Designed miniproteins, single chains, continued (2). Designs and how they scored, part 98

Each design is a single chain, and the fold is of that chain. pLDDT is the mean over its residues in the fold that is shown.

## One batch from the design tools (miniprotein)

Design m7625
Fold by ESMFold2-Fast:
Structure m7625 (fold): chain A 70 residues (1-70)
Amino acid sequence: LLSKEDYLPLAEEATKQGYGIASIVKSVDEIVPGDYKYIFVNHKLTDEEVATIKQKAPNAEIIEVNVKEA
């Protein structure tokens, strides 16, 4: 679970770009397999994390967001 300070900037960025946020997870392993349009991340992904996201959400676009404290 992200802290409120980390969650709010991510939610604002997603909303600003027209996305709906369905769920917040602490790790890529917690992503429920499905047909997601976007996966937002607040850090640079490893190759293993990218592979996990592609396996669980093959059609999703991965968007890296630089999160700042609000």
Scores: mean pLDDT 62

Design m7626
Fold by ESMFold2-Fast:
Structure m7626 (fold): chain A 58 residues (1-58)
Amino acid sequence: SREEQLRRDLAGEEEARRRLEEELREAEEKGADPRVLAQLYAALGITEAAIDFLRELL
């Protein structure tokens, strides 16, 4: 069903957010290049927006 597909998509985005949060934390701890940090922050923001959008559709 549409709801089942949306729940699967949401779970995928939540997993992506967890991975990005961990990657960002590691990058910050290692003093990664500001450009790399900016890209990770942007990716995290996009993933968070997708999660919010999918939750509104459920």
Scores: mean pLDDT 87

Design m7627
Fold by ESMFold2-Fast:
Structure m7627 (fold): chain A 103 residues (1-103)
Amino acid sequence: DEEFKKRVEAAIRGLQGLADAFAALGTPAMQAVAAAFRELAERLRELYENKKWEEVLELSETVLSIQRNADLDAGIDFLVEKGLISPETAEAARAALAAADAL
């Protein structure tokens, strides 16, 4: 499905964009969040290559929902849920986001 491929590609670009945005904030916690989003992008690519369509659909929809809503807290929570960052790293990242004038 052409539409499905485009949605997966959009989700991968979205994860990379989130990673770049968090990396730009420059703190160790933000760099860890950025690395976790890049790891999710690689995981999504691997799932797609391995034809794990249900997992690809679930992950892509979650990522695209986070982007549509600009819900960065939901993005951080999702990384904790997937075991890619610790709750302590997530707390430090949320504190830094709350202090930022621009994301």
Scores: mean pLDDT 80

Design m7628
Fold by ESMFold2-Fast:
Formats: structure tokens, C-alpha cells, sequence
Structure m7628 (fold): chain A 100 residues (1-100)
């Protein structure tokens, strides 16, 4: 319902804020790979918000899968904290899709 969409958008927005803070910290350290991973995750979340607002469950699930792949890439590169943040964003999108 409308409340489900609103809550999903709020959660995705909070995830974007967390990732944006992480991206700025990575850029300050000269960590281009972490900054790029966070940038891709932020882009995916922005697209997912549009899909949530449209009620497009399949597109939301597709971006959740993209975020999971980015989290796996981050973990493989040793960026464990980045991986956890991106994975949490993916889990929140999956929960949103299940509730829509």
C-alpha cells in the first residue's frame, strides 16, 4: 500500500546517505575502487526508488540483485565494511519488493 512504498523509499534514501558518506570518506583517502563501488550502489538505489514509486516489483528485484553483486565484488576485494553496507541496501530492496 502507500505506506509500504513510502517506508521503502525512506529506507532506500537512508541507505543512499550512508553510502554517500562512505564515498566521500573513500575519495578523501584516494580509495578510487571503494568510491566507485559506492557510486554504483547509489546509482542502483536511485533507480530502485523510481521503480518502488512506480510499483515495478521486477525492476526493484533486479536492482537488489545488482547491489548483491556489488557487495560480493567489494568483499572479494577485501572491502568488508563497504560490502556490508551495500548488502544491507540489497536486503532492504528485497524486503520492499516482497511487501509491494
Amino acid sequence: LEEVRRDAVIQATLNIIGLAVGKKAAERRGDKKTAELFSKAIDALNEAIQAIEAGDVETVRRYAEELRKLAEQADKLGYTESSKLIRRAAENLEAAADAL
Scores: mean pLDDT 84

Design m7629
Fold by ESMFold2-Fast:
Structure m7629 (fold): chain A 63 residues (1-63)
Amino acid sequence: MTEEQRDELVDLLVETARELGLSPEQAAEIGARFRALFDAGKPLDEAVEEAYRRIQEAVEAAK
């Protein structure tokens, strides 16, 4: 995966989190965590699943 593809996925995750009602700060943390996991060599599928799980947990906690 290229850096451009990584950045595109980070942007998508941040946008999705914000659309679901998370604050810009919470959305940025999710994006930063995904980037850190990817840079650490975590499999893409696992990093994406963790990011979406965190979005779901944060949305549920905000209700």
Scores: mean pLDDT 78

Design m7630
Fold by ESMFold2-Fast:
Structure m7630 (fold): chain A 82 residues (1-82)
Amino acid sequence: SEELREEALRHGDRAVEAMKQGNLDEAIEHVKRAAELALQSGEDALEVLREMGRRIMEAKDISPEGKEAALKVLDEAARKAL
């Protein structure tokens, strides 16, 4: 669903912003919520998760540790979508 996709991507954007501010705990909460919404989107789930992963990997000014933690959450969700 488009609404679930947009909501997931909004949480993804909030996660990136929190990571840039050094708030890793808040960022991971947003990534987890984004992953839940992505999984609920059905056929689009893997596409949404991959897009969030791409945005996190391409983001500047985020620690390697923050990227690794966020990508681990998305990878776990992707395995559930398969």
Scores: mean pLDDT 82

Design m7631
Fold by ESMFold2-Fast:
Structure m7631 (fold): chain A 82 residues (1-82)
Amino acid sequence: SDELNRYKIEAETEISVNGIFAASAAVAEKRTNEEKAKKALEKLKEINEYANFVYDDSATKEEMEEKVEKSRELRKEVLELL
């Protein structure tokens, strides 16, 4: 379905963007605070798991929306950590 394919692309894109921001923040923080960097990396791993989930063609629109929202929350947590 075109609608489901659109949501999948949007979800993949947003999760990827959130992952890139989290990764960049974790790398920068590694130089100044190793504990904060470790926490940021753990959140990045969770974002990567959501990206992998969305790549599964069996994912529903509701499931994809949930993973996108969780990736937004994790990005916010990384920003609040730094």
Scores: mean pLDDT 77

Design m7632
Fold by ESMFold2-Fast:
Formats: sequence, structure tokens, C-alpha cells
Structure m7632 (fold): chain A 74 residues (1-74)
Amino acid sequence: APSLEETKAYAEELVRRLGAERGLSEAEVEALITNVHAWIEDHYARTGEVPSREEIEAFIRRLVAHVVAARALR
């Protein structure tokens, strides 16, 4: 099974890739990385297990979509 640190690294790479594809700023990308890392750490603290890659991808896709939608309202 992947470690907590390997899982956080995977999530960071995915946020950077999907964020770049959707035109997010570096500040928006860093904020999403912080949010996703906190979510992974909370999941691990509560369950003793890291989220699956599928769960991580789904969560990141929702966050990226939210940022894109929020930009349209500002």
C-alpha cells in the first residue's frame, strides 16, 4: 500500500496537472494542494488508511471545477 507521503505526492502532481489544464494560477494551485493534503491527512487520522487513487482523483476534479466556477462569478 502507498505511504501517506507517497499519496500526498501523487495528489500534488495531479492538482498541478489538472490545474494547469484548466488555467489555474500558481496561488490557486497551491491553495488546492493545501486543501487536498489536509483532506488526505484527516482521512488517514480517522481511518489509518490513505484514500484510494480513485477517491483522490474525484476529490481533486470537484475542487478544480469549483475554482473554475467561482472564477466565473468574480
Scores: mean pLDDT 85

Design m7633
Fold by ESMFold2-Fast:
Structure m7633 (fold): chain A 72 residues (1-72)
Amino acid sequence: MREELERKIRELEEEKRRVEKELEELKKKEEELKKKGVLTAEDKREITLRETALELRIIGLEEDIRLLEKKL
């Protein structure tokens, strides 16, 4: 039913928005650490890995939304 598909799309869009905010917070944290001169190579590696994981999750959510929208 259309209502079930619309609900799933909304849930995925909310999840995507949360992941995008998390990515923005990580980028801000990286910039703050750079400005303070305390950004270590380990911090940079950890942040990069987390950013990559979040970016991949966003791509997956976008594809899921697209597939559900095709069924509307």
Scores: mean pLDDT 82

Design m7634
Fold by ESMFold2-Fast:
Parts: structure tokens; C-alpha cells; sequence
Structure m7634 (fold): chain A 97 residues (1-97)
């Protein structure tokens, strides 16, 4: 389909954040993390050149933390990713109209 708007990317990332915070099983957490990887990759592909340097840095940190969480699945890596994702969402909300 057509690429998502920035507002739709923000909403999808908020939904993923909520799912990861409320997930009852490791399987649900990993599924949400893999969806986050797809969503963040699509965001980079469609808007990466249009985002501010601060948002691009937050996006890089979120991607790095996400890859580490998928690799290790530790509570520490999960917390790092959720913190990075929250920061990215806050910064992206400033970029939308």
C-alpha cells in the first residue's frame, strides 16, 4: 500500500510501546519487537532524509537498542529499547503538524 504518514508512524510506535509494556509472554514481547523493527525500517526508508538531526539520532539509538534486545532478550536490553522508543515518539510528535 502507500507509505504511512508521520502521524500514522507515531501511532504505530505508540501501539508497539504499549504492547511491549503490557505483554504477558516473552513471545508477545519478541513479536512486538520484530514489528517495531519493520516500522522503524519503513520510517527510515520513507522519511529518513526529511527528519531533523535530533530525530535521526533518536531513531539510530532506538534501532541499535532494538537489535540488541532481539539478539539478547534481556530485561536490561528491553528497558533500553523502551526508553529509546519513548524518546523517539516524543521527538517525532514535534515533527508532525
Amino acid sequence: GPPLSLEEFVQRLRDILERMEKAKTPEEQVEAAREALRVLSELIQNYGKELSPEVREALREAMEALVEYIRTQTPEAKERFLDALRRLIELLEKEVK
Scores: mean pLDDT 85

Design m7635
Fold by ESMFold2-Fast:
Structure m7635 (fold): chain A 81 residues (1-81)
Amino acid sequence: KPSRSEIEAESLIALARMQKSIAEKAYEKGTMSLEEAIELLEKAIELLKEAVKIGDEKSRKEAEKEIKELEEKKKELEEKL
């Protein structure tokens, strides 16, 4: 049975992925501003950084990969400001 910290890390990664999806889709639809999308990505990165701290090796590697992807996406959006 995974520890509470492992479950929490997996939940944080899932929440971050959901926030990324929401930001991308809402921005694409024009229902979210560029600034709001960037803010949501920043929140997702914060969640992933917490997952890196509390997660096992697998969760840490998954979170680190997601952080890199979100930082690249955030940079793309910031270039449009």
Scores: mean pLDDT 81

Design m7636
Fold by ESMFold2-Fast:
Structure m7636 (fold): chain A 55 residues (1-55)
Amino acid sequence: SPEEELARLERERIELHRRLEEEMAATTDPAERAELERRAVREFGRLAEEEAALR
């Protein structure tokens, strides 16, 4: 059901955010931090597209 898929996407978003926080906390190099941000933008964008497809 769309509700169950939305719940799954929400759980994936929460885990992605947690992993990003851990990686950012462990990374002091500005270039590496910028790459982590770019990767996060792409992954959150992908989840948003999957959520939109459930409309």
Scores: mean pLDDT 83

Design m7637
Fold by ESMFold2-Fast:
Structure m7637 (fold): chain A 94 residues (1-94)
Amino acid sequence: PLSDGQQAVNMINDTTTDVLQGRISQDQAMQRIDQALSIIDTTPRDVQIQTIDQMITSINYGIRRAESRGDRRSVNILRNMLSRIQRHRQRVQS
């Protein structure tokens, strides 16, 4: 079965794709980020950090793709998603 970590990473990948395709708003993207982070909140700290690092990697790929095509809307949304995830990572690490 799919682990909580894999489920959360898949949710971030799907959200990133939807942002890049112009299918969702920033508010919808941020709501999906909060849902993905909630799924992993009950996992051990080391597993949670590893999962968050995979999320960060995925969003950074999305940012580079958006930048290469001059898609400033997607860049802005994805950077806001990245910032929220990085803040959550800092709280988990502390």
Scores: mean pLDDT 90

Design m7638
Fold by ESMFold2-Fast:
Structure m7638 (fold): chain A 75 residues (1-75)
Amino acid sequence: SMRVSEGLIKSLEESLKIKKEAEKNKEEVDEKIRKLIKEKHPETTEEEIELAFEIADDLDKALEKQLEQLKKDKE
């Protein structure tokens, strides 16, 4: 079983809080990121950019699920 410190849980909570705050402006942030990628790497396709955002979203959801599990294990 994985032992986790209170500090690790707090760090994960703070990281998710920052991500959640960003999510309310996600469309604007994503648009800026898409433009930056196209400017720096013009060979990147829209499909590749969308896949990258989908993977990032899946990782964020996995982190949220893991944090909830860690909180339950602490209780």
Scores: mean pLDDT 70

Design m7639
Fold by ESMFold2-Fast:
Structure m7639 (fold): chain A 58 residues (1-58)
Amino acid sequence: DEEARLRAVAEEVVRLAEENGGRVSTEQIEALIRRAGLRASPEEVVRAALRIYVLRHR
């Protein structure tokens, strides 16, 4: 399920951002996308991550 993979990558981006004081590089996001085999853009992943972040915290 591609939506589930996108959500998992977005959650990982949120985790990295929390560890790095709110910062994640485009290169880190691109690496996560490649690892997960997603066709999504970094922008799509960031949009999903922002939705998760706004709902939870921080």
Scores: mean pLDDT 78

Design m7640
Fold by ESMFold2-Fast:
Structure m7640 (fold): chain A 100 residues (1-100)
Amino acid sequence: SPVEKFEEALKKIKELLKETMEKENIPEEVANEILEKLERGVKTVIELLEKGEISEQEAIDLLEAEVRSIVNELKEKYNVPEEVAKELLKKMLEILRELR
């Protein structure tokens, strides 16, 4: 199922994001808010995909925008180093691109 593929990708992205935030000493309350924001965004995209309102490619493009937004927030608001943010973004985008 397309939905099952996207749910599996979300699980991998959430694990990677959580590990990176723990390593960078992001407070647990902040980390939980960021993870909840990602989960809400992905749930919205999955619901649109299930209803046939968007294509799988449009879903991937929306999720790529969401992970870019999260990485930018980590850099700008929580002072995550550029190299760490770049590597995190690369890994999350690789997970999303495997959905094609």
Scores: mean pLDDT 85

Design m7641
Fold by ESMFold2-Fast:
Structure m7641 (fold): chain A 106 residues (1-106)
Amino acid sequence: MVVLTQPSSVSAKEGETVTIPSTASRDVNGKVDWYKQKEGELPELLIENSSTLAPGVPSRFSGSGSGTNFTLTISNLKKEDSATYYNSVGTDTGFSWGSGTKLTVY
């Protein structure tokens, strides 16, 4: 089983850039996906395979990383970016999900 570790919370001001780091318990071949979940909504795919922006997602979102270290970066923060962000990886035993990072934009 792969364990994906994220910080529990981050906060930043509107208009700033924030980074959300994640570590995997083993090499995941760059196949980390990032999701945004707002309260009461289904998770929205943001980034595929570490760095590929999903269709319809604003260019303010970007992903990077390889091996065991991955980062989601959100630039030009808006109040609407306040949400819980999860990463995931597909494995031979199914999907592993990160613990989630609650982003507060103030």
Scores: mean pLDDT 82

Design m7642
Fold by ESMFold2-Fast:
Structure m7642 (fold): chain A 72 residues (1-72)
Amino acid sequence: DDFERAEKAIREAEELARKASGREGFFADASVGLGRIGLGVGKIAGDGEFALKMAEKGLEAAKKAVEGIFEK
């Protein structure tokens, strides 16, 4: 179920990136892209733990990018 959790984390990151247009949206999109790459590598390797860890890092980075808008 690690792949399902990883995909959920990527989806949450994508939702944050979609709401954060402009400059912050760019950094959030980059964070989602890195998480997606990690998820893809994890799926190819059959490593759900790696996929989940990378997706969670992508989500955390996307949250930090979006926080930059609201804390301004």
Scores: mean pLDDT 74

Design m7643
Fold by ESMFold2-Fast:
Structure m7643 (fold): chain A 72 residues (1-72)
Amino acid sequence: MEGLERLEEVARRLEELAEELEEKGYEELAEEVRRVAEEARRALETPGARLLLEVLERGEEVKERAEEKLAE
């Protein structure tokens, strides 16, 4: 349950980060972040424990990279 809610929060944050990255001209990273957000949304629609954890981990990694890039 917590993993599902956390994945939804991560998906939302990635959608926000992708938009901000696009505004700042980081096209490649924005595309990667947007793609992972889409994967998270799909995982929320058809949740399986293993897939949910895997996508959540990937989403957190990409979120960290996006936030670091925007901090420049």
Scores: mean pLDDT 78

Design m7644
Fold by ESMFold2-Fast:
Structure m7644 (fold): chain A 86 residues (1-86)
Amino acid sequence: SEELAKRADELFKKASEAVQAGNYEEATELAIEALKLMEKADLPPSVAVGHILLAVGIAVEAEMAGKTEQAEKIRNAAIDALRKLN
């Protein structure tokens, strides 16, 4: 669904904005929801990998801020999403 793909993009954008604002808990929830919508949208593998890399980037920023639990939650969701691509 193009609508679900667009919504996933919007959630990743909000997650990035939340990270920039220091709202790591909100960023984690948004990134995980975006990954779930990406899976439902049945995106081409190249696009899906791009979204997974965005989530990993958010996890790295959370880790750098000392938010290890939030980083682990995002990484686990990203790994799960990657495994579901095949």
Scores: mean pLDDT 84

Design m7645
Fold by ESMFold2-Fast:
Structure m7645 (fold): chain A 61 residues (1-61)
Amino acid sequence: SLAEQARAAIARGREALAAGDLEAAGKYFTLAVTLAQEAGDEELLREALEGAREVRKRSRA
């Protein structure tokens, strides 16, 4: 399902963040936002946006 794909993308984004790969993390969270919106899943959308915000914060350092 789209929700399962969004959840997988969020997991991959979090793994990329832990590895310090901000470019990969940003791509995964952007994908997760799109998938969560298409799924109509507000909780997954919130998690994806939180991840994208964290990537943005770290990109400033």
Scores: mean pLDDT 87

Design m7646
Fold by ESMFold2-Fast:
Formats: structure tokens, sequence, C-alpha cells
Structure m7646 (fold): chain A 74 residues (1-74)
């Protein structure tokens, strides 16, 4: 059973790893992490019907798209 703390930790670790692979700055990496944490808080509060495992998948996918967008703006 995934906890909220585990969900946040896995998302943060995923973003830091992907941001490093794509060569993002620390500032841009922290921005993506903040956006992802805000999305997690929103979904947990407003969509308690969604399992944490599903929230993890949704947030990881959106974070990766965001990382790619920032990398492409070079």
Amino acid sequence: MMSLEELIKEVEEFIRKKAKEYGLSEEDTEKVIKEAKDMIKYLVKNRPDIPYERILEIVKNQAEVRIREIAAKR
C-alpha cells in the first residue's frame, strides 16, 4: 500500500533523474518538482477515488512531458 510520502518521494526522485538526463538547470528541475507536488496535492484532495499508484503514473507522465518541453525551448 503506497503512502502519500512514498508517492511524493518517488515522483521527486523520478523528476530529478529525468531532469539530469535532459540537462535541465537546478532552477527548472525545482520548478517541475513544485508543479508535480501541487498536482499530487490537488488530486489527493479533490479525487480521493483515484488510487495513489494511478496518481503516480499520471504525475510521472506529465512531469516527463514538462521536462521535454523545457529542454526543447533551448
Scores: mean pLDDT 85

Design m7647
Fold by ESMFold2-Fast:
Structure m7647 (fold): chain A 88 residues (1-88)
Amino acid sequence: EYKELLFEAEVSLSLALMALSLGDIESALKAAEEALKYAKKAYEIKPSEKIKEAIELLEKAIKALKEGDIEKAKEHVARASELLAEEL
């Protein structure tokens, strides 16, 4: 389940990055929130510094999206995705 949760988070982040490239803030926000949910569940199973950092970055990305800062959101989502991929 742990690796499955990380994989699901990565899929959601891929969708968020695609939505951001299209300027679809609403879809990006939904995908980022879904990724955050999966990352938090994975962290409860196996606490990891990389997952913790990814969670913090996703929280920052969600805030940036709510403020309309697409560039900052994209940067944070991309970094979170990289960190989660390193745990797979």
Scores: mean pLDDT 85

Design m7648
Fold by ESMFold2-Fast:
Structure m7648 (fold): chain A 68 residues (1-68)
Amino acid sequence: AENLKKFVDTLYKAAVNAIKEGNFDAAEIHLEELRRVAEKAESQGLTDIADYAREKIEEVEKLIEKAK
């Protein structure tokens, strides 16, 4: 369980850094990876991790929208 949460944190940081660098293609790739982690966590009954990943997805989506 902790490994998935750490992976969410890693992907979130990568997405935020990509946005700061203006690399929206990389940000979208990391966002897609976050969505896959959320789906995997949900399928395993890890609702806390799935919810955490969805919060990070929403934050990244808002950052991309504001930067466009």
Scores: mean pLDDT 84

Design m7649
Fold by ESMFold2-Fast:
Structure m7649 (fold): chain A 73 residues (1-73)
Amino acid sequence: SKEELAKQVLDAAERFYKNGRLDEAERLYRGVIENYPDTKEVPRAYRLLGDIYREKGDFEKADEWYKKAEELE
C-alpha cells in the first residue's frame, strides 16, 4: 500500500538522521510529504523535518514544520 511505502521511506530517513546524514534524511522526509501526501506518515515526516531544522539551528523553519504536523493531527 502507499502507507507501507511511505513508512519504508520514513524508516530509511530515520536511519540517515541517526547517522548524522541530515541532508539525506531531509530529502527523504520531503519525499514522503510529496509522494504520499494522504498517508498517516505525513504528520510524522513534518515533525522530523522540524527536528532537522532545529539541529541545523534554523528555529524559525523548525517551528513552521512543527505547526504543519500539528495541523494534520
Scores: mean pLDDT 85

Design m7650
Fold by ESMFold2-Fast:
Structure m7650 (fold): chain A 71 residues (1-71)
Amino acid sequence: MAERERQLEADITLALGEIYDAIADIVYKHTGNKKEAAELYRKAAELYRQSGTPEGEKMAEDAEKKAKELE
């Protein structure tokens, strides 16, 4: 029965990563603040990795690339 809790945690963690990724996109587009957007993309990458899923790993790599492009 612990498997449902682990899956829920992974799904929530991925969703939080997606939210931070989306906020980073909005911040960059509306303010042009590269530093703030890069920090938000890095937070998204950390959350994606915390999900412990292969999908999260790929999303984390993409978010890190976006952060590096803004440096």
Scores: mean pLDDT 81

Design m7651
Fold by ESMFold2-Fast:
Structure m7651 (fold): chain A 84 residues (1-84)
Amino acid sequence: RVTVLEGEGTLAYVLSPRLDYRQIPLKAGESTEDLAVQPGDVLHLVSVDGDLTVRVEKVDENGNIVEDLGTYKLEKGVGVSIPI
């Protein structure tokens, strides 16, 4: 799960090696849909439009946070790759 803490813009994200590309407009307080992940997956995040501060978390099937993967400041055109 990726949640915007500050800012608004368009977040592009993909899980490798599956390369299921997704793009979503988000505002502060909004989150992506929960993505099914496997050990060894890498989540790639890019701000396509706007400056975003995002928090990335692993969530169980009941919506409980099981791991905090960090907080990232994504300026327009800047990406980050997060090992899962």
Scores: mean pLDDT 76

Design m7652
Fold by ESMFold2-Fast:
Structure m7652 (fold): chain A 80 residues (1-80)
Amino acid sequence: MSDEEEELLEELRELYLKSLEEARKLIDEGKYQEAIKILEETIEYLREQLPKLSPEAQEEVEGMIEHLERAKEEAEELLK
């Protein structure tokens, strides 16, 4: 992996973890719509970065997206 790809992947990992933490805080506060919005924005950003990554790094980031999508689905169920 190039240094640029490693730096980007590290940034994406940090963003992923930060977004999950922030979404959990919002859910604990009953702010489900705000949690969903943060998760959606993070998913979109991660998807936009996929073409910049190697196939191996894309697979890792796709796994992060899947996890964020599951968290979003859980928040949407709580909103209903």
Scores: mean pLDDT 84

Design m7653
Fold by ESMFold2-Fast:
Structure m7653 (fold): chain A 56 residues (1-56)
Amino acid sequence: SEQEELEKLKEELERLGVRLYLQGNDELARQVSEWAKTLKTIEEARKAIEEVKKQL
């Protein structure tokens, strides 16, 4: 269940990364794509999503 929740959060990060790229924020988009692949915990993923949403 925790792994499934983490996978869903990583998928949301990937989608947010695409949105940032389309808005011209290439550097943050690249970082968010990397976070979607490397983050290990739900807490880290949730914090990343909150920070990304502030930039949208």
Scores: mean pLDDT 83

Design m7654
Fold by ESMFold2-Fast:
Structure m7654 (fold): chain A 61 residues (1-61)
Amino acid sequence: MDVENARNLLDSSIRYKNSEGLRDAGLLAASHGDFELARRAAEELRRVGDDKGAEEVLRAI
């Protein structure tokens, strides 16, 4: 299921502090209606200093 791919991408992107992967995971989650996972990705983006990426993910919700 596509939501499982988004969660796996989020987990690996958090581990490696990969802002691009966090954006991709958040956008994928939002596209499948998993707004909790999308919000988590936005929080992690803010934590790594990618406020623009966080705003992009939140805009998709």
Scores: mean pLDDT 80

Design m7655
Fold by ESMFold2-Fast:
Structure m7655 (fold): chain A 92 residues (1-92)
Amino acid sequence: SMELEEAIERLKRKAREKGISAEVEVEGDTLSIRLGGLSPRQITALSLVLIGYELDGYKVEIRIEGDVLSARVSGLSDEQMIELLNHVIGLL
């Protein structure tokens, strides 16, 4: 959707402002995000949000390597992807 593309661009813009690398991919009901240059506080906060999605019944895969966090969340509507992206933006 147009609103989903706008949310992705807002995340990329916010990441650039903070010196964070951001890659976002959408495939069907699956959202994949990779963020690099994160502080330990940002990694912790992002991990807690993603764990919340897993507890709500979504399929969540998280990988943390140094200052890089990669996440894949499946079972999302476009609206839910936008909500997750907005949560991520707020934590950067």
Scores: mean pLDDT 89

Design m7656
Fold by ESMFold2-Fast:
Structure m7656 (fold): chain A 55 residues (1-55)
Amino acid sequence: MLSEEELLEVIKRMKEVHEREDDPVALAEKGKELAEEAKKRFEANPDREPYSVTA
């Protein structure tokens, strides 16, 4: 199960990328990929085994 903290970390990384990337298209693309990745892991992987996230 993807925790709320892990989801917040994904959002945090998106915000940091916004400061480095000036291209809004690239930002939107990365945001969508991260959101879909987190959603897939949350729904399909209760144990998060395929993608171990470490702070």
Scores: mean pLDDT 63

Design m7657
Fold by ESMFold2-Fast:
Structure m7657 (fold): chain A 56 residues (1-56)
Amino acid sequence: MDVEELVKLLESLGAPKLSEEEKKKLEKFIKILDKDGDGFLDEEETKELLERLLSK
């Protein structure tokens, strides 16, 4: 799952438009989980990751 898809997922979860800094942090955090960087992350795991970053 790509960063752009995750940003859209965040918006669908009720998040406002993300800043460039927030997108950058999100991308780095995703890459830590997906060592290959080929979008192998499960949607459920990706959602959990995003909720943790945006929990607010």
Scores: mean pLDDT 63

Design m7658
Fold by ESMFold2-Fast:
Parts: sequence; structure tokens; C-alpha cells
Structure m7658 (fold): chain A 56 residues (1-56)
Amino acid sequence: EEKLLEFALDVLARRSGVSRETVRELLLSGLSAEEIAEILGVSPELAAYAKELIEK
């Protein structure tokens, strides 16, 4: 679980060009997966996956 979350944060940070900490803050902000995907410039599926991992 933790290992998968760290991997997802790394992928999102690499794809978006922002820090892992910024990605984590966005996932915890209460925004929808679609809104996070638009902000980071990634697929909604990837954003939804990361959001599920961090919210567990």
C-alpha cells in the first residue's frame, strides 16, 4: 500500500513537473480526480488511482 502510493506520487510528479509534496497536497485537498488530473496534466484514471491510495 505505502509502496504503491510512493510509486504513484513519483509518476504524477514526473508527469506534471511539480514536487511529490505538491501532488500529495492536491490529493488531500478534497478536489475530484478529474480536477486534480486537469491541474497536473495527467489522465483522470491515474489521478483517481493515487487519490484512492492516499485516502485509505
Scores: mean pLDDT 78

Design m7659
Fold by ESMFold2-Fast:
Structure m7659 (fold): chain A 93 residues (1-93)
Amino acid sequence: KAIEAWRAGDYEEAAKAYEEEIKKDPNNVDAYVNLARAYLKLGKYEKAAEYAKKAIELDPNNAEAYRLLAAAYKKLGKTEEAEKYLQKALEIE
């Protein structure tokens, strides 16, 4: 499923598989984190930020979600927001 597509480098198929996981379990934090990572790989930075934020809403102590949000904001040119969320990730770890 999602892991097989990811390992094959098919991030579009991986994103679809993670979206199906979210439909089955809307509280699956790992699925939102993995979906954000897939969208970063695809260069879809707005979507990456959206799903990273959803992961943070479900689990405010998820350092990886803050790192992904920071990475997405950096790619979007939102440098100050990126630094803020990167600091949050470091505080949690």
Scores: mean pLDDT 84

Design m7660
Fold by ESMFold2-Fast:
Structure m7660 (fold): chain A 70 residues (1-70)
Amino acid sequence: MEVLERVRELIARARALLEAGDVAGAAEALREAQRVLANAPLSEEEKQRIAEEVRAEYDEVLRAVREALA
């Protein structure tokens, strides 16, 4: 499975959990997405590209999680 695909899947899962009211589960899915990317056997350049591709979606869900916890 491509790392980008897995990271996107986890961000989508976080959004679905947030929509269901599971804020803690959404936060856990976002942490898992970060862990998957950090531990991927990829070059720094490839990890940076994936991070840039998912940045907007990741930041959107993270902001919503933070607002729900405030």
Scores: mean pLDDT 83

Design m7661
Fold by ESMFold2-Fast:
Structure m7661 (fold): chain A 57 residues (1-57)
Amino acid sequence: MEREERVREILERIRRGELLSAEERRFLREEGRGDVVDEQIEREIDEAMELIKKAVE
């Protein structure tokens, strides 16, 4: 019950483009939502790569 509410809260924050803390990522993985965390990390890596490329050019 409370765990599902917390998961929804974190997913809403991801939807708003907010970065997750290490504790929030751990919580999602513990609740079986590691797929969402992996997708968020991939997106963050892609965005960081774009920013680095733009800063060099």
Scores: mean pLDDT 73

